Designed miniproteins, single chains. Designs and how they scored, part 42

Each design is a single chain, and the fold is of that chain. pLDDT is the mean over its residues in the fold that is shown.

## One batch from the design tools (miniprotein)

Design m1529
Fold by ESMFold2-Fast:
Structure m1529 (fold): chain A 76 residues (1-76)
Amino acid sequence: GIERMIELLREAAKITEYPEVAKKIAEIAEKVRKGELSPEEAEELAEKLKKENPEAFAAVEKAVAEVAKKRLAEEA
């Protein structure tokens, strides 16, 4: 669930060229997990972040996919 996504984002932050954007996305997800932020508010913040930093957001998404692929290989 959301806990796994936060873990993937933290790992992605270690390998991405845009660690501050990865950190910001992880912070948004952590606030949703803690109940400090609604899913709707999180979606709005993520869309704003993507519009302001489209290259960084795409790079973080690719880094998350790479981490997820590696984790799936470890489970297989």
Scores: mean pLDDT 79

Design m1530
Fold by ESMFold2-Fast:
Structure m1530 (fold): chain A 80 residues (1-80)
Amino acid sequence: MSLEELAEAVDGLTRGEIDGYRFVQVSQPTRISELLPPNVDVSKVYVVRRDEKGQISIIPITEANIDMELEIGDILVWPL
């Protein structure tokens, strides 16, 4: 499954697992570090965000982005 297909598949879901990934939808503004389990490889973490036009963006997380704040409705995705 591609990351774009994953993003569409998790749309409308709050939490779960699909195709070897775990995901959680952000219910309140928070930092990525608050939602990620310990020992997750950051290079394999993604944020799925829907803009005001309904377009889905897939944001790869790096060490530079790990401290970014997530908005309500963002979906955090990481491998199992």
Scores: mean pLDDT 74

Design m1531
Fold by ESMFold2-Fast:
Structure m1531 (fold): chain A 58 residues (1-58)
Amino acid sequence: TLAELVRQMREAARRGDVEAMREYEEKLRALLIEQGLATEAQARDPAFLGDLMDEIEA
């Protein structure tokens, strides 16, 4: 799920696992685009992605 990917990415970032963080981030971007929640340009915008991730975990 989107919430699970957001959680896994933030957990990886918190522990400093940059490789795992990037892997989950790319999976999250792909799923957001696939589900029509973001365009490719929006998914590459850090501000847009951060705001959307906060909404998913709210």
Scores: mean pLDDT 77

Design m1532
Fold by ESMFold2-Fast:
Structure m1532 (fold): chain A 79 residues (1-79)
Amino acid sequence: PVLPLTNDEKLIQIRIEAMKGDKGAVAVLQALMAKKYGTKPSPELQEEMRKALKEALEKGKGVEEYEKALKILEEFENS
């Protein structure tokens, strides 16, 4: 059994994109880290992450991890 949270191939690709400066990929990793450690990002970081995730989705990224990251961020905004 594998944990539902992790698809190794997709997460490796997102990490590579983040290392190359993709703001959407960075936002995905930041959201996952915040959820894992229960640490709410700063309001400035939350807004930056939300914009980056929405722009990535609008540009046809459409990956499950981006949608999950946006949901995590929305849950923090509503806390």
Scores: mean pLDDT 73

Design m1533
Fold by ESMFold2-Fast:
Structure m1533 (fold): chain A 66 residues (1-66)
Amino acid sequence: MIGTKAVALKNYEPKSQEELGIEKGEELIVLEEVDDEWLFARSMKTGKEGLVPKSAIQLTGEEVEV
């Protein structure tokens, strides 16, 4: 499947089981845009998937096969 590379702009602590915890500078693959505020992403560090707020990440625009 195709994803878009992203980088965490800040640390984010998950508030539910559906949310992904991330650290500033962590590389992510965005798999789906859920709504205007949330993305579904995979951590390149841990391989875990979950929801992340768009405000916590920067999309690089690079598409990668995952």
Scores: mean pLDDT 79

Design m1534
Fold by ESMFold2-Fast:
Structure m1534 (fold): chain A 93 residues (1-93)
Amino acid sequence: EKQKKLEELYRKYLKMLQISEENIELGLKVLKALLPEIGAEELIEELEKVLKNGEKNAEKIKEALETDEELKKKVEEQQKKILEELKEELKKL
């Protein structure tokens, strides 16, 4: 039971941490899940349009994130928060 919860926590937090680098496609899926949490729900519509058109164009999404400095900062801040929450959860186990 503890082992299974630990595995699920690691899987959840590792996916959230992969937003920012080489695994853009995975990071995009995680970002879509995180956007409501960081108050950037409006970008979900843009992400859905990109995915719906079959354009898994990681470059366009990367450029959009780089253009929005405020969103980039919120994503980085959320990643730090996720790491701290993971540390606290591990400490409770």
Scores: mean pLDDT 54

Design m1535
Fold by ESMFold2-Fast:
Structure m1535 (fold): chain A 74 residues (1-74)
Amino acid sequence: ALEEQAKKIKEAAKEGKVPEEAAKHALEAIEAAKKGDLKTATAHLQKAAQIAYEAGSEEALKLLEETAKAIVAS
């Protein structure tokens, strides 16, 4: 569920396991997806993935993969 995924992202960012900017974009993607705005959701996911990749955060990349799957499944 998108709510469960948002909670996971917030917890990971709070614990410092993922870059805060990547988490912020991932949460914006979930909010856009909940409103049916897939264009905005995709743009935020792409930005979050870029930040995670540049930071070398495997944890963030895995979390974004889960987020993308949750959005597609909704």
Scores: mean pLDDT 83

Design m1536
Fold by ESMFold2-Fast:
Structure m1536 (fold): chain A 63 residues (1-63)
Amino acid sequence: AATDPDAAEQARLDELLRRIREGDEAEQRAALEEIGRFLAARRLTPDTLGEIGDRVQAALDAN
């Protein structure tokens, strides 16, 4: 969607990022796949994609 996402969608992203940070390798992999599907289903701007990418990288580095 081109409009701002619902708060529930942001909460879902935060949950997936938390699973990457705290989860085991299998949970990290599943969360990364879900984030990829989320991004593919949503037509996000390059700026938003970059922000999400930075958060994913930070979560991976923290695990």
Scores: mean pLDDT 75

Design m1537
Fold by ESMFold2-Fast:
Structure m1537 (fold): chain A 68 residues (1-68)
Amino acid sequence: MTEFEKEMLKFGAKAALSAAKGKSEEATEKAKEELKKLGYSDEEIEKLPFITPEEFRAWAEEVEKRLE
């Protein structure tokens, strides 16, 4: 796995956690487990900033441009 792929997975998992918070406890736990697989602790996960749908879309568009 490349450094770029790791960064993509980390940001995607953070965005998934933000989207799940307040809507589904099950989805929130799944997102936390994915972050733990990427090397985050429970304490670090709780300190992560909220990612809005607009911020996620902007990031996804930037990633798409780099993968073209």
Scores: mean pLDDT 73

Design m1538
Fold by ESMFold2-Fast:
Structure m1538 (fold): chain A 96 residues (1-96)
Amino acid sequence: AEREAYEHYVRGLEALKAGKYDEAIKHFERAIELAPEDSSLYASALFHLGIAYEKKGDFEKAIRYYEEAARVFEKLGDTLSAERARKHLEEVRKKL
């Protein structure tokens, strides 16, 4: 399942880079379903799902995913990634 989760995550990143936000969302959601909830892959998929929703202008959903990503990164001891997620969260809050 972790390999399949990673493949969806990578396809999500490719879709995000191409501006295909709905396609990116579907791939990141699938990565989240398949990845262990205590994994870096799960946290990274949540973070990029936040970016995809922000790019679509769905700031409320972006905030929720950035908060969850920060929580998971912090639990994993990945302080740098947690800080990055919180910074994105703060910038999106200014748009509400």
Scores: mean pLDDT 89

Design m1539
Fold by ESMFold2-Fast:
Structure m1539 (fold): chain A 120 residues (1-120)
Amino acid sequence: MISLTESGGGTFAVGGSVTLTSKVSGVNFEESLVSWWRQAPGELLRLVATINPKTGKTLYDPEVEGRFTISADVAKKTVTLTMTNLQPEDTAVYYTVVSGLVDGKFVWAFGQGVEVTVVA
């Protein structure tokens, strides 16, 4: 069974920084694609960033590129999202999503979500 354990949420000041962490288990971490998605109140679920842990290759939503950094620690099987220069618009529930193969089957799994609130 795939498990995604997320942490690092809370309430943060505008202009501040936060690091969200997700621990991934139940899949081959190196052979998976891991991404952070967010849903702001009343809005659609949107991709924030994606990483390939094997290659280190990343992709970002243009709206967060330059402010957010996704990274993977293969030894610890963790993905982090470092968010800088926080804005009120960054207020959302943030989800880790993993896609990969489990027992030869293509699987998508979502974390429980972690809340981030940005206040002036």
Scores: mean pLDDT 87

Design m1540
Fold by ESMFold2-Fast:
Parts: structure tokens; C-alpha cells; sequence
Structure m1540 (fold): chain A 60 residues (1-60)
């Protein structure tokens, strides 16, 4: 596997996991659990940032 392919797979996996967390956040928002919804969405953002950081490290 090339470093470029591994970096792309890391980003794809992170994005997929973040989408699941965003969906969970929307469900919590519908239940009036605004704090939990915000935390789930923030966790999704952190997952994407972690995946991007790992991808950069693989390409370095």
C-alpha cells in the first residue's frame, strides 16, 4: 500500500465515523438533549482531525 493510499483510507475511515457521530447528535437534538448533541458533534470533529493528523504523519 502506498503512503497516499493509506492516508486516504485513514481519512475515509475518520469521515465515516464522524458521520455516525453527527447522526447520533441529530437524534439527541430531537430528544432535547442539546448538551449531549453538541458533545457528540464535537467528538465527530475531533475524530476527523485525528484522522487528518495520522494521514499527514503517514505522508511525512
Amino acid sequence: MTPEQKAQELIDQGTKKAQELLEKGRELEKQGKMREAILAEAEGGLVVMSAVSQAIAVLS
Scores: mean pLDDT 83

Design m1541
Fold by ESMFold2-Fast:
Structure m1541 (fold): chain A 94 residues (1-94)
Amino acid sequence: SSAEKEEKRKKQLEIDINEGMALIAAGVLRIIAENLKKKKADEKVIKEIEKLAEELRKIDPSAPVEEQNKKILEILKRADEAVKEWEEEKKKKE
């Protein structure tokens, strides 16, 4: 039926949008990593942020939206914590 075709089209669009969100988040982490390199941050922190960006790219776009969003938020929180830990260590070396 026409309704089934519309429903399939809507579900495909939601998958495409969710994949885009994960890729945007990965791009943001890449910018953070580039900024850390400019600030001469520890190689360990830079590599951790780059690894987290790759984890975002590996999210299954066909998984439920809530599971995808939870994984994106968890990865972004881990990235924020890594950056904050490095900034605190830098302040202690004064």
Scores: mean pLDDT 79

Design m1542
Fold by ESMFold2-Fast:
Structure m1542 (fold): chain A 86 residues (1-86)
Amino acid sequence: YLAQGDAAKAAGDNKTAAAYYNKQGNLYLNQQDYEKAVEYYEKAIALDPDYAEAWKNLAKAYAALGDYEKAEEAYKKAKELEEKKK
């Protein structure tokens, strides 16, 4: 499941790699493996810090873990990025 994200990152395509990591995070979120979801959303954000959707998904995973402080921080970042895209 990491192979596509790692291959895109190795090719220098950070946006494609970030999209694959976000997709893997969504898979774990749906399986209620919130710790793995956080891990993959953080990988997506590390490659594309302007990826508002990954920040929003990270906030959902943190909220599910009960880490409301980190969830709020991630939501604020997602909102900032969405406002800059206007």
Scores: mean pLDDT 79

Design m1543
Fold by ESMFold2-Fast:
Structure m1543 (fold): chain A 91 residues (1-91)
Amino acid sequence: SMAELEEKKKLLEEARKHLEEAEKFLNLYIATKDKEYLRQAQVHLVKAEDLIRKLKGEPSIVISEPMSAEQLRRRLEELKEELAKLEKELG
């Protein structure tokens, strides 16, 4: 339905915003070495992943261990690619 398509587009937009915030905080951590920015980057990354999983009909992630900056960067790039694929599929 059109209503379902609009809802999915809203989830895509929300996921994109969380990935942008995650990248912003990760870059702030790299510049400052303040671990609070690393925590904020992970929070936004996890929110983006949950939204992407919801769009794919997959269950939410339950628990995440603290991630290094390198782990966050790799996962961020993976989720950006997945989001781009979903955007192409949904229009």
Scores: mean pLDDT 85

Design m1544
Fold by ESMFold2-Fast:
Structure m1544 (fold): chain A 96 residues (1-96)
Amino acid sequence: SSLVSQRFLRISDDYRRRGDDEMSLFYRALSYLSDGNYQLAIQTARDGLDRYPDSPLVPAMYSILSLAYRQLGNLDQSQQYQQQSDQLQQQQDQTN
């Protein structure tokens, strides 16, 4: 919804002002996803993965990719990214 998208943008801007670029990218990707801007959500999540490959947000970025690809009808890509997200989240939960 537009309200959810606006909330995510405000959170993203707050993190950006505080110098937390990885959190800023994450919430910006969620905002694009919520607005139906699936290509921008994919680009932003990929940028986050490329710049912050060891971030605790990596599983969440894969989840964004999964959801965006599902909306675009790319079901095989959606399923693979969701599996990647789930596996990495389980590994983080076990090591932390």
Scores: mean pLDDT 88

Design m1545
Fold by ESMFold2-Fast:
Formats: C-alpha cells, sequence, structure tokens
Structure m1545 (fold): chain A 61 residues (1-61)
C-alpha cells in the first residue's frame, strides 16, 4: 500500500540522518535521544556552517 511505502521511506530517511549524524561526531546515545526533525536540523546546521566557513576561507585567499 501507499502507507507502507511511505513508512519504509521514512525509516530509511531516519537511518540515513542517523548515519550522517554519526559521521559528524554525535554519539549513539545522543542520536537515540533525537527525533527525526532534530537529526535533520543538526545535519543541515553542520552542512550550512561548513559551507559558510569554506566560503570565508576562499574569500580570504
Amino acid sequence: SLEERIKRALEELEKAFRDMAKQLGYSDEEIEKMTLEELARKVFEHALDSAIARQKALAAA
């Protein structure tokens, strides 16, 4: 059903965000306490901060 497909897609998305958070240095205990929304926010904040830092470094060169 459509509902089952959506559920599986959300589970895969959550796993992907958890894996990304681990790559960013978050512990398994911290990740387990976070909601999907919190995981996504943390991942996006780190990506944005990294992009800003890289742009500033390039502008200073």
Scores: mean pLDDT 79

Design m1546
Fold by ESMFold2-Fast:
Structure m1546 (fold): chain A 56 residues (1-56)
Amino acid sequence: SLEEQVAELEARARRLGAELDKAIRDGTVTPEQALEMARELARLQDEIDELRAKLE
């Protein structure tokens, strides 16, 4: 269902966001890697927003 798809994407975004935050704090990523992870997070958020709009 769309609700299940949103839940899965939100879980993925939550995991990636936590990993990015930890990696930045620990200094384990390059600026370029951090930028790519941030771009992936933004893309996931756009997908979540689009699917949520369809549920309304």
Scores: mean pLDDT 84

Design m1547
Fold by ESMFold2-Fast:
Structure m1547 (fold): chain A 64 residues (1-64)
Amino acid sequence: DPGELLDELIKHLREAMKKLGVPEEQIEKAVELLRKERLSIVEVLDRLNVPEEIRKKFLSIPFD
């Protein structure tokens, strides 16, 4: 299923951002940007003006 990788990415994004204390509203915006605009994670974090410290921590979390 071509959408399965996107769903796994979204699940990982939600879990990682929640652990980093990102508000649910911002997490939902990130998910929407991934689903609708097919932006990369880096572009999503940039569009949401996520602080550099949180961005660095998120990007250091392995995608397994």
Scores: mean pLDDT 68

Design m1548
Fold by ESMFold2-Fast:
Structure m1548 (fold): chain A 61 residues (1-61)
Amino acid sequence: EIDREVKLALAEIYLALGNMDAEKGDIEGAIESYRKAAELFREVGDTEGAEWAEEKIKELE
């Protein structure tokens, strides 16, 4: 479904933003981006993607 594919693409974009923010030392921004990615992965049923994003959040907390 096109809505699912769009949400997956957005989740990947938020993961990339989280990685960039973490690299810059913007921990708050990174966590917010990873949380959004995890939410989008959960909405489309990509449990593996959501767990990966959640692990990134745990590493920064």
Scores: mean pLDDT 81

Design m1549
Fold by ESMFold2-Fast:
Structure m1549 (fold): chain A 77 residues (1-77)
Amino acid sequence: SVDQQAIDQVQNTSDNSVQQTRTTGTRDARDQSKNQVGTSTGRGLGTLRRSGSSDSYRNQVTNITNNAIGQIDDIVS
């Protein structure tokens, strides 16, 4: 479904951003990775809002985003 694809895209971008921060290990990489996660989250939530998704789908995107940002901050303080 469009909703599942939106969630999967946010997850994939978040996972990639966390890995990029781990491999690069710089504050610039941290800031860029957080920006990528934020941009992907905005697009995903926009898709879910337009499709009339349930709160469960929006909560999944929020949890993915919060987990990714937390991991990025833990890698580069």
Scores: mean pLDDT 86

Design m1550
Fold by ESMFold2-Fast:
Structure m1550 (fold): chain A 66 residues (1-66)
Amino acid sequence: MRLRITYHGPVSHFIGTVLRLIGEPALTVTMVGSDTLDVEYHGPDAAGEALFRELAADPRLTVERV
């Protein structure tokens, strides 16, 4: 599963999100811009769907499937 994430909130909270995602062993995280990440998930589909729902529930994030 591949996602594009754009952040619209304070930089300090964005750094926390980046560190959380980098800590996931089944994720490849690429900085595309100062507020934009490309994330590729290589683990089980159920865990990937749970991650997508978690990220999409944050109103400070725009999360798109690519």
Scores: mean pLDDT 75

Design m1551
Fold by ESMFold2-Fast:
Structure m1551 (fold): chain A 59 residues (1-59)
Amino acid sequence: EIARIAREAGVDPATVIRLVRLAERLGYSEDEIVELLMANFGMTREQARKVVEAVRRRE
């Protein structure tokens, strides 16, 4: 799912995963990470939420 959404947004999946993990490590909330993904990658809120949830499930 992460790879599909990242490709739809025109971004490398590994870059997206790294950013989400780094932001979580720095203490950003889920909502803040969603906003970050929307701002940096042009994702919709729904796409960004799915990415954050999928990264959490992989770790």
Scores: mean pLDDT 79

Design m1552
Fold by ESMFold2-Fast:
Structure m1552 (fold): chain A 61 residues (1-61)
Amino acid sequence: MTAGERLAALLERISEQWQNLSPEQQAQVAELVGRALEALRAGDEETALAYIDEAEKVLAA
């Protein structure tokens, strides 16, 4: 799965879980997704995947 495909799947999960996240978790996830998008636009797939992994950890907590 590409970083873009993983990000799309993550965004779907965020949409489904959004109302169940605390305001703090919502802010953290939004920041991490924003950084992942910036990395993807820059062509830095490794950095994008790292931010996606951190966002997934926030959703799992």
Scores: mean pLDDT 83

Design m1553
Fold by ESMFold2-Fast:
Structure m1553 (fold): chain A 85 residues (1-85)
Amino acid sequence: MSEEEFEEEVWEALRLISVAIADLMLKKGRADEALEFAIRMAERFKEQGKTELAVKLLRDVAEIARKHGFEEVAQRLEEYAEKLA
């Protein structure tokens, strides 16, 4: 395993952890906090050149938001993902 491969694995792990945190927020009805958190994490990923992971993070959180009945949050996350792609 090279340092580059390790860095890629760390970024993917950070994406998964971010999705899990957003899911917990949504599950507890903290939809606006989940939206803000997901957008801030996506911006950090983008700043590090990880735009594909940022888009995937936003789309995954949007799907979870819909499952919990937060359609407006889901739409805002999808719109942000489209702008990043």
Scores: mean pLDDT 85

Design m1554
Fold by ESMFold2-Fast:
Formats: sequence, structure tokens, C-alpha cells
Structure m1554 (fold): chain A 58 residues (1-58)
Amino acid sequence: SEEEIEKLRKEAYEIGEKAMDKLPSDELTRYFNRIDEALKKGDVEEAKKLIEEMKKKL
């Protein structure tokens, strides 16, 4: 659903902001690009996976 996509987008960007202090900019740029693509495609599972992988790096 569109509401689920917006919720995931918000969570993904909150996690990405936390990662800005800990990871290099190239890694962050790749993360945001992959999140944006997953959300555009409505790929909820891929978006959740990317968020979980980023959380593990923190």
C-alpha cells in the first residue's frame, strides 16, 4: 500500500541519517539510491531488507 511505502521511506531515511556519522558518503549514496529504486517499484521486501542491512552496520 502507499501508506506502507511512505512508512518505509521515512524509516529508511531516518536510518540513513544515523549512518551519515558512521559510514562513508559513497556507501550512503548507494544505500539511498537502492532504497529509492525499491520504493519506486513498490518492492516492500527489498526496502525492508536494505533497512535491516543498514541497521546491522550501525
Scores: mean pLDDT 83

Design m1555
Fold by ESMFold2-Fast:
Structure m1555 (fold): chain A 99 residues (1-99)
Amino acid sequence: SAAAARAAAVAAVDAVLAEFAAENPNVSIERLSDDRYLVVVENASVEEAKKLLEELKKRLLALPVVESVEVEIVSEEELRKNPSLSDNVLAIVTVTLKP
């Protein structure tokens, strides 16, 4: 069924996110909605966080059920100008599944 196929696709995405967080002890990932996730990269610069987020994006895009992945770093320009503003980098990752 379409519902079972979607549930399996969501489970595949969740498995990749869980594996990535397990491999990167300074990364935590929380589901915000059906397609959006909060990724927290602790004790990292914006550039270090971007490298981790690009690797996560590559892994998610490798899944046959995934159409696209968008990554938005919260307050990216402010953090670049003043790194002491936060020890953590927050990103919203949006995963769009194929129909």
Scores: mean pLDDT 85

Design m1556
Fold by ESMFold2-Fast:
Structure m1556 (fold): chain A 98 residues (1-98)
Amino acid sequence: KEKVIELLKKHAKKAIEEAKKALKEKDVEKAYYYAGEVIHAAVRLEELGELELAKEFLEEAIKILEEALKLATGKLKELLEKELEATKELLEEVEKKL
């Protein structure tokens, strides 16, 4: 369990780093992909009972998605809007369990 938690933390932190780099380069698609990786890690951490870590990573994913949405158009904008809403709902559910 502890080894899995550390791997998920490492994966999420690297995904955040890559997403921030993608945003700087205005690569919205890549930022969207890495935000998804952060969200996946956060959901797995919640399943493992790591609610504070799940909250922290969902908050970071929301920030990435909001910045990506400012740059997005067309179909990608729709995908980002949907993912942002879903991620905010996940954060609310995690906060209710804290």
Scores: mean pLDDT 89

Design m1557
Fold by ESMFold2-Fast:
Structure m1557 (fold): chain A 72 residues (1-72)
Amino acid sequence: SSMQQRQELLERARRKVEEAERLLERGDYEGAKRAATEALRLINSLPEQSVEAQEIAARAAKIKLEAQKKLA
């Protein structure tokens, strides 16, 4: 994959995390969980885990866990 394609995936993952954070803040726990899961899917598709990718993954995992707790 080109550097440009990897950067585009990373940026898409960041936008999904931001979306998940907004949904969680608004009480849309199902939407937050879906958006966070999509962010993790995008990060997992990267061939190399940069520090930035790891930070996005950690944020997404935290949102997913918080949303799951609210849905229980």
Scores: mean pLDDT 86

Design m1558
Fold by ESMFold2-Fast:
Structure m1558 (fold): chain A 85 residues (1-85)
Amino acid sequence: MTYTATVTATADSKEKAEEVANYIIEKLKEHGFEASYEIELLPDGTYKLTITITGEDKELIERVAKEIAEYLKERGFTDIKVTIE
């Protein structure tokens, strides 16, 4: 069975969102996860970052998604949400 975790967060700059997203995705791939990201410009001039992680271990995916959310918070991202399906 395959599980998907989605982490969304808001950044004040596209450059910050891209730098942080690329770092996270590279680390996830190094550890054998399937992962991708998307960045969307919001009407208020902020940027929505969406990180998607897929794997077969639900508990591991939940833990990794929470660690990503904490890392984003430490980097000054706001409106951080985690969803597991």
Scores: mean pLDDT 85

Design m1559
Fold by ESMFold2-Fast:
Structure m1559 (fold): chain A 69 residues (1-69)
Amino acid sequence: NSEEVSELMKRLSELLQKMLKAITEGNVEEAKKLAEEALRVIDELARVSGAEGLAQKWRERVEKLMKTV
């Protein structure tokens, strides 16, 4: 369902923006919570779209951002 994919992509974008803000503010606990939520959204995107390769690249991006905290 293209609408569901669009909504999940919007949510992922919002979570990544919030995570970057938390990292910039030095809020490690908030950044970790937002990263966990982003990973859940990525898993849902993979399940709905079947785009395993894209999902794995998004997971790697979240992991790289978390290394900065």
Scores: mean pLDDT 82

Design m1560
Fold by ESMFold2-Fast:
Structure m1560 (fold): chain A 60 residues (1-60)
Amino acid sequence: APSVELARSLFEAGRLERQEGNLDQARSYFQQALDIYQQLGDKEGVERTQKELAKLDQEA
């Protein structure tokens, strides 16, 4: 089942991939984290993840 711990792990993986310049992989991880945060109704998680995805759109 999706969990906040899984969403946080995917979010951190996305941040690591972005730091390494792997923007496509970072986007994939952030999208997966976003889906889980949305399923859980975690508004703060959704907002943070959407902000990171918007930043990636400027870097790609």
Scores: mean pLDDT 82

Design m1561
Fold by ESMFold2-Fast:
Structure m1561 (fold): chain A 58 residues (1-58)
Amino acid sequence: SPLEKAREALAAGDFEKAVEYARQALKENPDNPEAKRLLAIAYQRLGRDEEAARVAAE
């Protein structure tokens, strides 16, 4: 699943892939709190703090 792939990408340090997979998971279920959390973490790791804060606020 995209959510599982996002977790694996974060563990591997592939933060760009983690963003892509987490976004895909949110397209399937927009209210998935785990997908939002993974996306926020990936943005933080990329130094995209504004995007991370925006996702966390949603």
Scores: mean pLDDT 82

Design m1562
Fold by ESMFold2-Fast:
Structure m1562 (fold): chain A 97 residues (1-97)
Amino acid sequence: DLVAELRRRRERAREIAREADELAKKGILDKELGEKYRAEVEEIVRWLRSLGVDTPELARAEDLLDVAKENPAAFGTIASAAEAVAEALERRIAELA
């Protein structure tokens, strides 16, 4: 079920956004955790692109992920990328509803 998979990935993207935002607020600089979050968000982006999704939110997420690749401890950037991906997922869910 495509809609169920979109919802599952949206919830994960929202979770990453919330967790990364909290780490950014606390000034945590955990590069290994940042790389894990970035990799998970990148996987969701690749999956959406494989479905033919092309939205401004997805393009914004890709730009933010490129910044996060150079700055893996930048949890604020990771949170923003995850939020943009969650928006792209929500838009796709709305289109199918």
Scores: mean pLDDT 89

Design m1564
Fold by ESMFold2-Fast:
Structure m1564 (fold): chain A 58 residues (1-58)
Amino acid sequence: SMVDEAIELVEKALKEKDEDEANEITIKVINILSKLSDEERKEVQERADKLQEEYLQK
């Protein structure tokens, strides 16, 4: 699903050490989000928030 694709890209961006590459991945996420419904975007945001907490709060 596009939701799962967006989450995989978010996880990849969080693990990416190169800022330019992370930014390119983030742009891909934004493009996917533009194609999602409001409910799907909320699901991506909730799952992304959990991933961000995991990686940035260590």
Scores: mean pLDDT 78

Design m1565
Fold by ESMFold2-Fast:
Structure m1565 (fold): chain A 82 residues (1-82)
Amino acid sequence: NAKEYLEKGRKYFLQGDYDKAIEYFEKAIELDPNLAEAYYELGKVYFRKGELDKAIEYFEKAIQLDPNLEEAKKMLEYVKEK
């Protein structure tokens, strides 16, 4: 289930295991390519890794899939200031 992979990714992200977080978020996207939340979570991981261009791309994709995802919009503005 895409939502279960999303939750596993969040768990690894909180533990600082960014590689496993990415793996599970990518699995979530494989099951549900329109899951805006998974793209948002990938954006956060890449931001924490200092890969700002990738973070921006994933936040933009999340907003494209779900224009009501205010968290992604706020993170995108924050990252653009870095």
Scores: mean pLDDT 87

